# Designed miniproteins, single chains, continued (3): the designs that were tried, part 24

Each design is a single chain, and the fold is of that chain. pLDDT is the mean over its residues in the fold that is shown.

## One batch from the design tools (miniprotein)

Design m8808
Fold by ESMFold2-Fast:
Structure m8808 (fold): chain A 71 residues (1-71)
Amino acid sequence: RRERLRELNPEAERVIEQARKFAENTKGKETSEKVEKAILDALAREVERHGPLTPEQIRALAAVITAEILK
């Protein structure tokens, strides 16, 4: 019901860091920045529309976005 830290969710922050490191290792820092921004934007929209995401949903969303950007 109440919204909390819709911009920065602790679970999302950790997942974003993991995705950034993976992207940096795969394509470099420019891609890492794109991955971070895309995940943050998508998570913010999902949280606003559907409320707090589960850790599983956060990981799934981050994985999909990372894979799409790394194509």
Scores: mean pLDDT 71

Design m8809
Fold by ESMFold2-Fast:
Structure m8809 (fold): chain A 90 residues (1-90)
Amino acid sequence: MSAKEEVLGLVEWLASLNEEEKEELRSKITPDNTVVLSGEELKEWLKEQGVELTDEQVQTILDVLDKDGDGKVSLSELRAAYEEWLKKNG
């Protein structure tokens, strides 16, 4: 799969999770001191990687991964979510 197809698959999977599954995923993601991105910064960063997401898709990522509700997600949280997605769908 291309990076675009992989990210879109991840977003669709995240959107399909119920509240209990979202909490389980969040409990497995340990934030570290990596780069932290706002929704707008995340959208721009992904666009630079060749993946153009809608505002709704970016919001889906934040709704699942933003444990603190500050509107930000770290690159390590994105990587951890991607690894969990691969375990279940790869």
Scores: mean pLDDT 74

Design m8810
Fold by ESMFold2-Fast:
Structure m8810 (fold): chain A 58 residues (1-58)
Amino acid sequence: DAEAEAREEAKRAAEEQKRHLLSYPSVSEESAELAAEAVFEQRLAQLLKQAAKKQKQA
């Protein structure tokens, strides 16, 4: 399922960004979560747009 795959990839990208930010001593968990949420939303929208385009070609 393309939507499920997009969601999983976006979730993974958000988790990686959160872990990356939390490696810096000046970054709070709250700030890292907000940044991760933004990454998730942006990546998910991008991947869903690409998936919709590919489905039209199939």
Scores: mean pLDDT 78

Design m8811
Fold by ESMFold2-Fast:
Structure m8811 (fold): chain A 98 residues (1-98)
Amino acid sequence: GTEKLGELLKNNGVKAYKISSVEEARELGRKIGQEAKEKGATKVLIGYHPSLPEELVEAFIEGIKEVAPDIEIELTQISPGATKVIENSGGLVYKLEK
């Protein structure tokens, strides 16, 4: 569930980002796609705050897929207060998996 993902993200040194535009989201996604390729990741876990616009989440995923089209993406909406990391970073966190 979202609580389990939120706890994992909070405690396992996940990366957190503030995204303010579709262009920033897509650029971040491309950077994460490149990082995933370099690390041999097969999956990206994405947690997002419900206040983050869907367009930003979609642009982030598009950016990842532009660089790493074969990567699996797992997307989860995280409840407000589930993780301070998400709240402090402006609503999006991710973790790379092999």
Scores: mean pLDDT 69

Design m8812
Fold by ESMFold2-Fast:
Structure m8812 (fold): chain A 101 residues (1-101)
Amino acid sequence: MDKAVKDAIDSLLDLAKQGKLDLKKTAEVLREVAREVGKMDSVTSGEATKLAYETSLKLGLSEYAASAIANVAGDIASASKSAQETAEGLREVARELEKAA
């Protein structure tokens, strides 16, 4: 889990440095995905990926940004043992992005 969260933070920060990602909007997406996942009894990597992609597009991010965010959400879900652990991992990524923004 810790490695998946760190890899997600590093990846998203690198995209922001390239001007391809808005850190504040990305943190907003991750917090919204975490809120929805936190209400679930269980979540698969595929479900987390789809939810993050759709939430990103709904909040006006590009397809490129949506795909990048979806990939990190899926990776965190894959490394997690529960929906609650997935939600906490997503909140930790969002928290670090907000500090960098």
Scores: mean pLDDT 87

Design m8813
Fold by ESMFold2-Fast:
Structure m8813 (fold): chain A 56 residues (1-56)
Amino acid sequence: MIEAILKDTKKKVKGEPEKYIKMEDGTIVPLSENPALESGELLRAIAEDVPVEEVE
């Protein structure tokens, strides 16, 4: 299960559609952030072009 929720302080370095944001170092970050992203597992999946959906 993948769940990403943006905080009130949305940060966009390089905007992509509505799911991903590409950082300057080439790292891809989902538009939504949550504890799973901090764990690195979800972030790694995004960097590998794995689709993520905001469920809830």
Scores: mean pLDDT 43

Design m8814
Fold by ESMFold2-Fast:
Structure m8814 (fold): chain A 69 residues (1-69)
Amino acid sequence: MMSEEERKALEEALEKGDVNTIVGFLSSGNPDLRAEAVRALGEIGYAEIARRYGLQQKDPKVREAAATL
């Protein structure tokens, strides 16, 4: 589950198209945040790269997020 702070930070990064901040979330210790970051990259036009990255991850939540792209 994402914290209120994590959710808000991700929403702000998405609104700004801040790729660097969203990519930073891929290194989070929270697999829910990592999965949402993969989806966010897809939304801002990096779907192919996000899909390839996410499908290689060991965490099933991250792989499922990538599989939806």
Scores: mean pLDDT 81

Design m8815
Fold by ESMFold2-Fast:
Structure m8815 (fold): chain A 72 residues (1-72)
Amino acid sequence: SAAEERKLGETRARIGEQVLLAAARYLGKEAEVRVEPIDAETARITLVVDGEEHVIEGSYAEAHRRALEALE
């Protein structure tokens, strides 16, 4: 159902945020992360690292990989 899909998207987004925050801490970087589901396949990640804002949209896997690259 649409409600179950929304809950799954929100769960995926929260997990993605925690993984990116853990990666930032491991790298010794100060970061703010927001992951927003757009639809079942795509998300928007807003990442602020060292005062620079990165807005990344794409598939969950692609957006997450690009966010990790921005942290390095």
Scores: mean pLDDT 83

Design m8816
Fold by ESMFold2-Fast:
Structure m8816 (fold): chain A 61 residues (1-61)
Amino acid sequence: NAMAQRQAEIDRLNAEADEHSKRADELEKLAPVLGKDAIWQAAEEAVKLISAVVGRVALER
């Protein structure tokens, strides 16, 4: 049934959103430990990693 399949997709998307929220919460907990200077360094590295991931996703399409 199409309605059941759409509900399953909505449930999956909600589960993914919940997992991303948990990851964001974990990063927020780590931010005080890293300190202000280390956050700057981590942000630079995160931008590089995000750029690499975006490149890989583009290749899949």
Scores: mean pLDDT 67

Design m8817
Fold by ESMFold2-Fast:
Structure m8817 (fold): chain A 106 residues (1-106)
Amino acid sequence: MGLDLPLSPEHQKELEEIAKKLQELLEKAKKYAHKDKEKFEEYVKKAEELIKEAEKKAEEDKDENHRTLLRQVVTLARGTLEVIKVDYEKGPEAALELAKKLHAEL
C-alpha cells in the first residue's frame, strides 16, 4: 500500500517515471548478468546513478507524501540491485537468500 498516498499530478507522474525507469534498468542488469559483463556493468551503473538522483530529490522535497513514496521506491530499487549483484558474484542461491531477507524488511 506504499504508493496509495495522495500526491499532486506532477509528483505522481515523476514517481511513476522514476519507478518505471529503475525497473527497466534493473531488469536489463539481471538479463545481462552472466551473459554480457560490459552491458551488465553499464545497466548497474545507470541504476545506481538514477537511485542517487532519486535520493537527492527526496532529500530536497518539501512534500512529505512524495518524499516518503520516493524513499520507498529508492529502498526497493537498492535492495533489488544488491540481489542482482549477489546473483552475479555468488550465484542464485545466495541471491535468493538475500531477496528473502529484504522482502521481510519491506
Scores: mean pLDDT 80

Design m8818
Fold by ESMFold2-Fast:
Structure m8818 (fold): chain A 71 residues (1-71)
Amino acid sequence: MSELEKLVQELEEAIARLKSLPPDTPMEERRALAGEVLSLARKILELAPDDPEVQAWVLETIREVVELLNA
């Protein structure tokens, strides 16, 4: 498995965890997990600067995470 594929899998798993958190989860835990998602997204963008499909998917993922935190 490439490093990019591994990071993509880790990002998908982190997003799934963030979305599955109970509504009464402390804000500190939500922010910590969101921070992990954003860190993984940044690493993926750094590894694939010339891949528009990967970049579009990562940017959309970041948008969804930001919306979840601001809700």
Scores: mean pLDDT 78

Design m8819
Fold by ESMFold2-Fast:
Structure m8819 (fold): chain A 88 residues (1-88)
Amino acid sequence: MKVETLKKMIDYIKNEDFEKAKELAKTELGLDDKDAESLILTLKALLNSEKLSEEELENVLNSLKEILGLNDEEVEELKKYIEELQKK
């Protein structure tokens, strides 16, 4: 599942293991180097979403939906996961 892959990428990003996050994006999501790097940057922004307005957060989620072809349920699951991480 794409959301499960994104959750693993987030764990790698939190551990500053950007090469593993990039490899996972390329292998599991079929992204090239540029799209994988853009995805990592986008996930970093989501992890720091306490600094984002609701409008900025929605723009980031829309970018992820476009890049990965996520459906509305996958976007909602990802949003909830990020919100849970921020409440810790």
Scores: mean pLDDT 75

Design m8820
Fold by ESMFold2-Fast:
Structure m8820 (fold): chain A 96 residues (1-96)
Amino acid sequence: SPEVQAALARAEERFKKLLEEMKAKIDSDPRLTPEQKESLIKYLEGQFKEMVERLRRAAAEQGLTPEQLDALADEEIKRMKENFELTLEILRRRNA
């Protein structure tokens, strides 16, 4: 479906923008070591790939509507933001 492909493209662009914003926050954080920054960025790039694959799989296997795909993208973004903030807090406490 062209509308489903458009929903997947919107989700991928939203994920890409979020990843770049998170990378910028990591790069500018003075409490993280260079090694932690590199490892965390690599980890996030892997998580982004998994998020995209989950959405593509849900679209292909479950026959989801564009609206349902948009909702799943919102859930993936929320989960990623929560996990990111928790990871930063843990690393900052470890480095204190």
Scores: mean pLDDT 87

Design m8821
Fold by ESMFold2-Fast:
Structure m8821 (fold): chain A 65 residues (1-65)
Amino acid sequence: SSHVEAGLAALEAGDLEAAIAHFEAAVRASDDPTPIEKLAVVRAAEHLGGEAARRLAAAMRAARA
């Protein structure tokens, strides 16, 4: 979805708050949010390394996803 793409772009820019907001929007918009959330975290891990991706994933789950 466009929100997943925007979230990944925000991560590449180093804006974790914007990335979290976009991924939350993607999860809410999907018919099955689990694959969307998982895919976003995997792609973030590929770009930034696991530590940053884990922090983002924890923040997403704590917020609403």
Scores: mean pLDDT 60

Design m8822
Fold by ESMFold2-Fast:
Structure m8822 (fold): chain A 112 residues (1-112)
Amino acid sequence: DELLKELKKLLKELLEKMKSLSPEELEKVFDKLVELLDWALKKVKNPELKLEAEILLGIARIYRGVAKLQGGDKELLLKAAELVAEGILIAAKDLSEEEIKELIEKIKELLK
C-alpha cells in the first residue's frame, strides 16, 4: 500500500512536470513511460490486470497517434501520458515489493 502510494505520487509529479515540456520533449517522456509499462506487463501474472493495463496502453497509443497527425497536440500527448501512468498503477497491483521499488527508482530518474 505505501509503495503503491509513493508510485502514484511520483507519477503525478512526473505528469505535472510534463505540462511544462515541449511536444517533442513530451513524446520522449511518453516513450519512456511506455517502456516502463511494457517492463511491468512482462511481470504481471493476473490476466485481468494485464488486460486492463494493455487496454489503457492501446488507447494511449491512439491519443499519441492523433496528436502526431495534428502537428504535436500537447493536450492529446498529455492525455496519452496520463493513460500510460494509470496502466502502470494497475500493473503495479500485481508486482512484488522489489519490482515496485524498481519502478519507483526508474520514475525518479525521469524526474531528474
Scores: mean pLDDT 88

Design m8823
Fold by ESMFold2-Fast:
Structure m8823 (fold): chain A 84 residues (1-84)
Amino acid sequence: MQLFADILIEDAKKDPTEEIRRLVNEKGVEEARKWVEDRYKKALDFVEKLKPFLTPEQYEALKKAVEDNYKRAMEVIDEIEKER
């Protein structure tokens, strides 16, 4: 479980910039925002389901990584929209 949680935290910390730029270019800003919001909700639900199996430190780190990734993804979309 600890190794699995560490992998999830590292995956959630991955810079979304390139992925979001591709998504906006392929589907547009509105679809990209909707996809990011849906992904964020699913990620939070998943973290809550894992909570009983995580240490308090792992839970807080994973939750923060998910929240930070969502904020960064939305910032990237906002930056792209303002460049157009």
Scores: mean pLDDT 77

Design m8824
Fold by ESMFold2-Fast:
Structure m8824 (fold): chain A 97 residues (1-97)
Amino acid sequence: MLPESVKKKVKEIIEELKEAQKLKDKEEILKKLDEIEMDLGVLELAAAVYKDEESLELIEKAIEQVEKAKEYVKKGNLEEAKKQLEKAIEYLEKLLE
């Protein structure tokens, strides 16, 4: 199990992803997703330090979904971007179980 401080960071990232889904401006969405990607990178390093392979895999899957969402935003497909962000949220919520 991840420490409570790391779980708090996971909850913060989930809320940031939910906020990103509500944005309509391409540049604002990309900026928010870049910030989320940096936060996920910090979370990935934390999971690696704790040698939690299951948590690391879930975080890596969440990062992949955020990268896919960024590509859809760049193409103007906001509906597909939102679906990728929903999957990222689902992976991160599993870290809180």
Scores: mean pLDDT 85

Design m8825
Fold by ESMFold2-Fast:
Structure m8825 (fold): chain A 56 residues (1-56)
Amino acid sequence: PADPVLVVRDAAGNVLLRTTDPVEAQRTILATPGRLTLEILDAAGEVLARSEVEGA
């Protein structure tokens, strides 16, 4: 089955990472200073969840 895609964006809206690995997403968030957005997309590209997070 297709895993959900995780997208990490910076405060300017630039995509920093697209991955199916939540550990990669977490490492990217922890390594990137400032306000970030984490989006969870299904296999069709629909947004299932969106969270604002603080990075390193």
Scores: mean pLDDT 78

Design m8826
Fold by ESMFold2-Fast:
Structure m8826 (fold): chain A 95 residues (1-95)
Amino acid sequence: SLAERFREAGLLLQRAFELLKKAEEELNKEEPDVKKVEELIREAEEAFREAERLAEEVARELFGEEGVEKLRELLKPYREELKKRIEELKKKAKE
């Protein structure tokens, strides 16, 4: 079950970035659907939050609070990349 939750977290993390890529592709169209971009951004944020929650639950169970702290440090670059890409998408959608 812990291994299943870790796989779930990994799949959700992958899905978050796949959704951002789809949003980027939508904005690159001649007539971009801004509402669809906003929906894809929301889904990406939700998927990332679920991935973090599940991964933290597994890390806490296996390694305690020290494991959670280490996991948060490992996920920080992914969170910063997510935020950066979302900010770029929102900026382009207003052009």
Scores: mean pLDDT 87

Design m8827
Fold by ESMFold2-Fast:
Structure m8827 (fold): chain A 64 residues (1-64)
Amino acid sequence: MAAEAVREALRKEGIKAVAHQVGDTVYVGGLMDSEEEKKKAIEAAEEAAKKHGMKLKNLLTVKK
């Protein structure tokens, strides 16, 4: 499952986020500690989603 692959990729980076597959898109959401962490999370999630032929929708936010 593509959402599971995205969660695994994020876990390898030490990031916990939720991921849900709807149709051909994986939605990733969570609260990131920094803009750098958010960028790393997007890159890892996008790579995992692409390997499974899925699109990625980013719903990640950053703490202030």
Scores: mean pLDDT 79

Design m8828
Fold by ESMFold2-Fast:
Structure m8828 (fold): chain A 94 residues (1-94)
Amino acid sequence: MGVEFDPLLLEALEIAARTIEPAIQAAVAAITDEAKREEAIRLAQEFIERLARARSPEEVAEELERLAERFAELGLDEVAEAARRAAERVRELA
């Protein structure tokens, strides 16, 4: 059984994955509050699950923008900015 991917969707998913890895590491390193750390990890896990359902580069970009907003709400502005930049790169693929 094959998974049907187009090359732009694969590139978009690679951009998202490369962004979330350092974002998670930065969040874990910067957070001393256990509840805030758990929330950041939960948001990252939800993002990965939603990416698995993405059907186009635009959907990947929308999920990155959503992740950026949620991280900004937690006060993780640097991580939020990284996610916004990734969304911009993904949109350039369309």
Scores: mean pLDDT 75

Design m8829
Fold by ESMFold2-Fast:
Structure m8829 (fold): chain A 117 residues (1-117)
Amino acid sequence: SSLWDTKEGVRDLLILLEALLQYLRGELSLEEALEYLRKNSHDPDGSVATFQYTVDVGFESFAFGLARTLLENKDWARELIPELSPELQELVEKVLASKSVEEATQIILDFLESQRQ
C-alpha cells in the first residue's frame, strides 16, 4: 500500500519478486532468499516480513499489492524495468499494459503459480 508508494518501495517490491521467483524455482532456499532481501532492500525489515507472509499465507495479497503499486506508479515501474531479469521485464510490461488492478493481479498470480518447481 502507501508504504510502497515511493521509488525505493517500488524497487523493493521488484527485488522481492526476483527473490520469490528464485525461491519458487528452488534456486534459493528460504534463508538464502531472506538474506538476499536483507542485503539488497532499502527497507530490509519490511521486505523480509512481506516475503515471509507471502510464503506462509499465499500469493494473493502480494500479487494485489504489487499490481496496485505498479499501476499507481507506472513511471517509476518503467524506469526500473531495465534493472530486472528478462522474465520479470516481460511480466512487469504485461502488468503495466493491463486494464485494471484485478487483471494485473491475475497476471502476477498465474506467473507465480507457473514458476513452482
Scores: mean pLDDT 88

Design m8830
Fold by ESMFold2-Fast:
Structure m8830 (fold): chain A 87 residues (1-87)
Amino acid sequence: SAAEKQKAIAAIKNGLAAIEKLYKESDDLRGLKTMIGVLLDDMRKIADEEMKKKIEEVKAEIMASTDAEEMMRLAKETAEEMIKHLE
């Protein structure tokens, strides 16, 4: 429903904002990976087949990354794409 889509979009935006805050305020790379992983898993549960595949690929890249800036770029791009798919 439209209400469920709006709730999902708000949850994604709030999750991304919390991740961005952690990235800017700390050097907790493990915490950053954990928070991004939770966001990606939550998005995957409500995603269509095509978006699920993309989320799984991005999650693998983020979990293998040692670069916080790369992890943030991938997380943000994937969240923005998911929001577009929900609209």
Scores: mean pLDDT 86

Design m8831
Fold by ESMFold2-Fast:
Structure m8831 (fold): chain A 61 residues (1-61)
Amino acid sequence: SMEELEKRYEEELKHIDETLNPEQRKRAKTVLKARYFEEKLRMIAKNSEEIRKYLRELKQQ
């Protein structure tokens, strides 16, 4: 779910801040943010695609 994705993002972000040096943190945060954004977009796209598939099935019945 979206909430689980957000929780994981916050936990990983905290771990990065606690364990890595400043240069590593900057790179790691950029990668994490990009990955999180991509997963968010995939979830939104999946919901839209599932609705579209359902509508097509109704027309074929």
Scores: mean pLDDT 77

Design m8832
Fold by ESMFold2-Fast:
Structure m8832 (fold): chain A 89 residues (1-89)
Amino acid sequence: MEAEREELRERAKKLGDEAVKIAESNPQYKEVAKEIKKLMDEALAAGPEDRSRITEAVAGMLGAAEKLPPEAQRLVTEAVDHLLRAANL
């Protein structure tokens, strides 16, 4: 259970980091990239029992991701899925 949660959280972080890296390569997305990174860090800090905090953070990530190119938006959506799956274990 705990090992499975941590693996999902690690995968979410890798996907989020990749999305941020893609966004950071374009000056117009630098502020959005910072916002997504902040929200990802907040979701990861919340722990699995703080589902409300995770839900708020991932909603913010999805909203910010709408401003990103399709590939980065897809990675953020996948990261959100992994974070929510970890929270439900």
Scores: mean pLDDT 81

Design m8833
Fold by ESMFold2-Fast:
Structure m8833 (fold): chain A 94 residues (1-94)
Amino acid sequence: SKQDEAIEYLQLASIYLREGNLEKAKEYLEKAEEYFDVMSDAEKGNLYIVKAELYIAQGDLEKAKEYLELAEKYKEKMNESSQERLEELKKKVA
Protein backbone atom coordinates (compact mmCIF):
# COMPACT_ATOMS: atom_id res chain seq x y z
CA SER A 1 0.00 0.00 0.00
CA LYS A 2 1.01 3.67 -0.22
CA GLN A 3 1.29 3.76 3.59
CA ASP A 4 3.62 0.72 3.55
CA GLU A 5 5.73 2.39 0.82
CA ALA A 6 5.92 5.59 2.90
CA ILE A 7 7.16 3.64 5.95
CA GLU A 8 9.74 1.76 3.83
CA TYR A 9 11.06 5.00 2.27
CA LEU A 10 11.32 6.62 5.73
CA GLN A 11 13.24 3.58 7.07
CA LEU A 12 15.62 3.73 4.08
CA ALA A 13 16.19 7.47 4.66
CA SER A 14 17.07 6.74 8.31
CA ILE A 15 19.48 3.93 7.30
CA TYR A 16 21.28 6.14 4.77
CA LEU A 17 21.58 8.93 7.38
CA ARG A 18 23.32 6.48 9.75
CA GLU A 19 25.69 5.49 6.91
CA GLY A 20 26.45 9.17 6.18
CA ASN A 21 24.95 8.97 2.68
CA LEU A 22 23.09 12.29 2.76
CA GLU A 23 22.22 12.23 -0.97
CA LYS A 24 20.31 8.92 -0.71
CA ALA A 25 18.84 9.92 2.67
CA LYS A 26 17.38 13.07 1.05
CA GLU A 27 16.12 11.08 -1.97
CA TYR A 28 14.20 8.56 0.15
CA LEU A 29 12.96 11.24 2.57
CA GLU A 30 11.49 13.19 -0.41
CA LYS A 31 9.79 9.97 -1.61
CA ALA A 32 8.33 9.42 1.89
CA GLU A 33 7.08 13.05 1.99
CA GLU A 34 4.98 12.37 -1.16
CA TYR A 35 2.82 10.12 1.06
CA PHE A 36 2.55 12.54 4.02
CA ASP A 37 -1.27 12.84 3.74
CA VAL A 38 -1.74 9.02 4.16
CA MET A 39 0.66 8.76 7.13
CA SER A 40 -0.53 8.20 10.70
CA ASP A 41 0.28 10.84 13.34
CA ALA A 42 3.11 8.60 14.62
CA GLU A 43 4.54 8.29 11.08
CA LYS A 44 4.29 12.08 10.53
CA GLY A 45 6.22 12.61 13.79
CA ASN A 46 8.87 10.12 12.66
CA LEU A 47 9.13 11.85 9.27
CA TYR A 48 9.86 15.18 11.02
CA ILE A 49 12.47 13.46 13.25
CA VAL A 50 14.28 12.03 10.18
CA LYS A 51 14.08 15.43 8.45
CA ALA A 52 15.60 17.07 11.56
CA GLU A 53 18.39 14.43 11.58
CA LEU A 54 19.15 15.27 7.93
CA TYR A 55 19.45 18.99 8.77
CA ILE A 56 21.70 18.19 11.77
CA ALA A 57 23.94 16.13 9.44
CA GLN A 58 24.08 19.13 7.05
CA GLY A 59 24.94 21.53 9.94
CA ASP A 60 21.63 23.44 9.71
CA LEU A 61 20.70 23.41 13.41
CA GLU A 62 18.01 26.13 13.08
CA LYS A 63 16.02 24.10 10.52
CA ALA A 64 16.62 20.98 12.63
CA LYS A 65 15.04 22.77 15.64
CA GLU A 66 12.01 23.79 13.53
CA TYR A 67 11.38 20.17 12.45
CA LEU A 68 11.87 18.86 16.02
CA GLU A 69 9.16 21.35 17.14
CA LEU A 70 6.89 19.94 14.41
CA ALA A 71 7.68 16.37 15.60
CA GLU A 72 6.85 17.40 19.21
CA LYS A 73 3.20 17.97 18.14
CA TYR A 74 2.96 14.21 17.41
CA LYS A 75 4.97 13.01 20.45
CA GLU A 76 2.02 11.42 22.33
CA LYS A 77 1.22 9.27 19.24
CA MET A 78 4.82 8.03 18.75
CA ASN A 79 6.28 4.90 20.33
CA GLU A 80 8.72 5.18 23.27
CA SER A 81 11.83 4.68 21.08
CA SER A 82 10.84 7.58 18.78
CA GLN A 83 10.04 9.80 21.80
CA GLU A 84 13.51 9.05 23.25
CA ARG A 85 15.14 9.85 19.87
CA LEU A 86 13.25 13.18 19.74
CA GLU A 87 14.56 14.12 23.23
CA GLU A 88 18.16 13.11 22.28
CA LEU A 89 18.03 15.27 19.13
CA LYS A 90 16.57 18.24 21.06
CA LYS A 91 19.59 18.07 23.41
CA LYS A 92 22.00 17.80 20.45
CA VAL A 93 20.67 21.04 18.82
CA ALA A 94 20.42 23.03 22.08
Scores: mean pLDDT 87

Design m8834
Fold by ESMFold2-Fast:
Structure m8834 (fold): chain A 68 residues (1-68)
Amino acid sequence: MLTKEEALEKIKELEARLPQLPDAVREHFEIVIDSLKKKVEEGKLNETDSKILETALRLADQLEAQRA
């Protein structure tokens, strides 16, 4: 499971990448980011949330690679 510090770093990385993502998927990423930020702030981040964050970062990589 990610620590609070690790999770915040990864969330910031994902947020920094939002402007490079297609508009159609940006909304979904914003929802995920907002949810994860709230859970980190409340100290409720679990292992599933950590996996969601890692998956979102990988999806961002794939979407950027597919952008012509």
Scores: mean pLDDT 77

Design m8835
Fold by ESMFold2-Fast:
Structure m8835 (fold): chain A 70 residues (1-70)
Amino acid sequence: MEELRRQAEELERQYRKYERMAKVAEDNYKFSLEMGDKVGAEQGREVYNKFRELAEELKRKAEELRRKAA
């Protein structure tokens, strides 16, 4: 089922993108904490949580589609 495989690959690309964005947000969050920037830390934490949740959801969907395509 080539269609499901293609959809899984698309979701995997999106998951990897958000995974990278989450890591950048995590680094920014840690930097803000070290500098005492409470506003920056709060923003970074929210962005990190959003991207992490989105990445995990996309990864789960991609894995399910790959399993169904096998």
Scores: mean pLDDT 82

Design m8836
Fold by ESMFold2-Fast:
Structure m8836 (fold): chain A 64 residues (1-64)
Amino acid sequence: MTRGEIRELLRRALRGEVSAAEVAERLREAGIPVSQAEVSRLIRAVREGKISIEEAVELIMLRR
């Protein structure tokens, strides 16, 4: 899974088009070991302005 694909998946979650559970499942299927709780925390942090969407993408990529 590329950075661009992860970024788009997170953007879709921020728009309410996919759930955090769906994001976590897609990432795990791509070999990235993240939990639904971790994905929910990252999405919340982006919504609250604590991190950028690009920082969230990099944090997910570091788990590969």
Scores: mean pLDDT 85

Design m8837
Fold by ESMFold2-Fast:
Structure m8837 (fold): chain A 65 residues (1-65)
Amino acid sequence: SMDFEVFEVAAATTGTVLGIKTEIKFEGGKATITIEGDPDKQKEAAALLKKYGELVGLKEVKIEF
């Protein structure tokens, strides 16, 4: 299912918990996420957000640092 609101909340929560900044753009069932902060936390956030995107039925999750 495409549940963009759940994905947005998951991404915002991940950013808050890991102390990183996240920005999300949705287009055509795809998400582009820009992540800024500590490199180890960026990698952790990227892995989590790709998994969450898959679970909510996004066609693609692109991560940018």
Scores: mean pLDDT 78

Design m8838
Fold by ESMFold2-Fast:
Structure m8838 (fold): chain A 87 residues (1-87)
Amino acid sequence: SMVDELVALLEKAKSSEERKELAEKFLEEHRDFIKEQLLAKGFSEEEAELIVDILLQELKKWAETLDKEEFIKAARELFEGLEKMLS
């Protein structure tokens, strides 16, 4: 799953900076997929773009403010919630 892929990447990271970069890269790689799913749920193009940008900002803040275990937990919960919303 998308969640398992992200968690595996974050667990391999050696630093907070690397976790931030991997989370950002993961979200950017899945941006089009997430946008298309949001559009399918009735969001506008502009709303879908804004939601992805908000997700990116939250991941960046968490990478800088949370320890490794809390960051991985928060990222897992966020993306599990997203997968449920998009299902």
Scores: mean pLDDT 80

Design m8839
Fold by ESMFold2-Fast:
Parts: structure tokens; C-alpha cells; sequence
Structure m8839 (fold): chain A 104 residues (1-104)
């Protein structure tokens, strides 16, 4: 959902962290801890990296729902925990989402 991605980025840029965290919990399905870590990671990223990161989280969450498998949620958590300021980590989350799709 492109609109959801842009809204989360807008809220983070505006310093509206509680609202961004709420959307990650309610619309994406992250735990409160994972949502807090995600918002902190987003603050350190440029806008293009923010888009890739949020998109990757949404893709991994949809895969977790589709396959009803907690290992996909663990991949989201690993990605969030590893997210410092590096654009390459957001790309790695996209690669993980694609690999999971191919595990059918």
C-alpha cells in the first residue's frame, strides 16, 4: 500500500512518532517493540531508504499472514534490529521477502 508507506514516512519526518508507531502496529501488524525500533531506524534513513524499509516490512508481514508462519515475523525483527543508517539493509529486507515467496 503506497499510501500507507508515504503516510508513515510523512509522520516520521514531522516528528509524529507515536502516530507512525500506531500505524505500524494497527495497519502493518508489528509488535509495539518492533514498531518503536522501526521508527527509530526510519529517523536515521534518507527518504528513498525509508520507502524501501517500510515497503519491505509490509511485504514480510503479508508473507507472514499468507503462510501463517512466525519465521517471517522473525525476519522482520532481524531486519529492524540490524537497521542502522545503511540503505543496503533495506535492500536486504526486500531480498528476504522475495526469497520467502520462493519457498512455496
Amino acid sequence: DEELVEKIIELVEEGRYDEAKRLLIEKVGLSPEDADNAVEALESLDRESQRKFVTSIIELHELAKKYNDPKYLEQIREGISGLAENNKIAAKLRERAQQILEQR
Scores: mean pLDDT 70

Design m8840
Fold by ESMFold2-Fast:
Structure m8840 (fold): chain A 64 residues (1-64)
Amino acid sequence: SEKAKELFDKYKDENGLLSKEAFIEAMKELGLSESKAQRIFDEFKDENGLLSKEAFEEAVKKYA
């Protein structure tokens, strides 16, 4: 969604990825609890504990 792209651009790091902390804040702006956002992050994160734009868009589509 457009809102997912906006939030990703707002919270992404210099490498175009979301940290756990940034992801939680983005999901809280969508009305999700911190606890729920933490569980979703663990489901979608890569091996380095970061989340790509595509993974973030899928998480938002599925849960928000």
Scores: mean pLDDT 84

Design m8841
Fold by ESMFold2-Fast:
Parts: sequence; C-alpha cells; structure tokens
Structure m8841 (fold): chain A 62 residues (1-62)
Amino acid sequence: SLSAEEAALLAKALSILDVDGDGTISAERAAAFVSRVLDRDGDGTVTAEEVEAFLEDYKTAK
C-alpha cells in the first residue's frame, strides 16, 4: 500500500533517477531504487522516511 504522501516522494525520486535527463526512467533504474530502499529498512515495506533518506543520499552523492 502507498499513501498520497509516499507517492509524492516516489515521484520526486523518479525525477532524480532520470540521470540522463531524457524524461525516461528505465525499469532497471526503478528496480535498483526499490531494491535499495527495501534493503535499507529490511521489512519489505517502503516508508516515506526511507524514501527521503535515499533522496538526500542520492543528491549528496551526485
């Protein structure tokens, strides 16, 4: 299940994952994002807090 708040955070994450700037996010990139977030909390659930942490780490690494 995904709340409207979590959906908004995921939309922001997908925009950031558009690394090549062509407006397209490959299934491979999306899978890598989901895998990373799920691996981090370990419970198989994507939380808004985990998504925000990932986005901050990603922006810093860029």
Scores: mean pLDDT 59

Design m8842
Fold by ESMFold2-Fast:
Structure m8842 (fold): chain A 61 residues (1-61)
Amino acid sequence: NARLEARKQLAIRVAKAAMDAGLTLDEVSELVRKLVAEFDANPDLDPEELFKRYEEEIKKK
């Protein structure tokens, strides 16, 4: 399913960005879990907008 594929790709992209920024594995896991929960709760949510928001949160840390 396209939505499940988008969710997996988004999770991978966010995890990569967080790891590249030097976040711990625990912080990466928490971000990915929050991301997946938000994606599943909001079926109309644009994956690119969600990625951008999480990328900005990563940069704040």
Scores: mean pLDDT 80

Design m8843
Fold by ESMFold2-Fast:
Parts: sequence; structure tokens; C-alpha cells
Structure m8843 (fold): chain A 71 residues (1-71)
Amino acid sequence: MLTLTVDRQSIRKLSENTTEVTLTGTSNIHGKPGEVRAVVETGDKFRTRVTARSLELGEEETLFEDERPFP
């Protein structure tokens, strides 16, 4: 199982309803640097995107994306 040892975290507000959480660290199995970024939009809808990025290659990949209506 892949695990990420988090060395740094940042929380940044992108807009009134959108928050970005960035976790940067090292894979405990491979020792490779990596970054996981989650963007959460709240309000009448809950929208979440989780993106993984390899700091070695500079490539980004979306791991999870969901949109849920709020009653």
C-alpha cells in the first residue's frame, strides 16, 4: 500500500466558497517526493477535487472528484 509521509501542509482560500489544502511529503515506500492537493467548494453544493502530483515529473492526476447537492 502506498503511503505518504506529510512534511508540509498549507491551507489557502481561493474564493469565498473555495478552499485549497496542499499536502507535500515523501512516499514512505519509495522515498519519492509527492504532493496531494484537495480543493473543496462549499455552499449549496459540496464539490470536492483531489489531485495528486509527482514533484519529480511535474505531472498532475485527478484522484477523486465529486459533486453533491445540499438540501
Scores: mean pLDDT 64

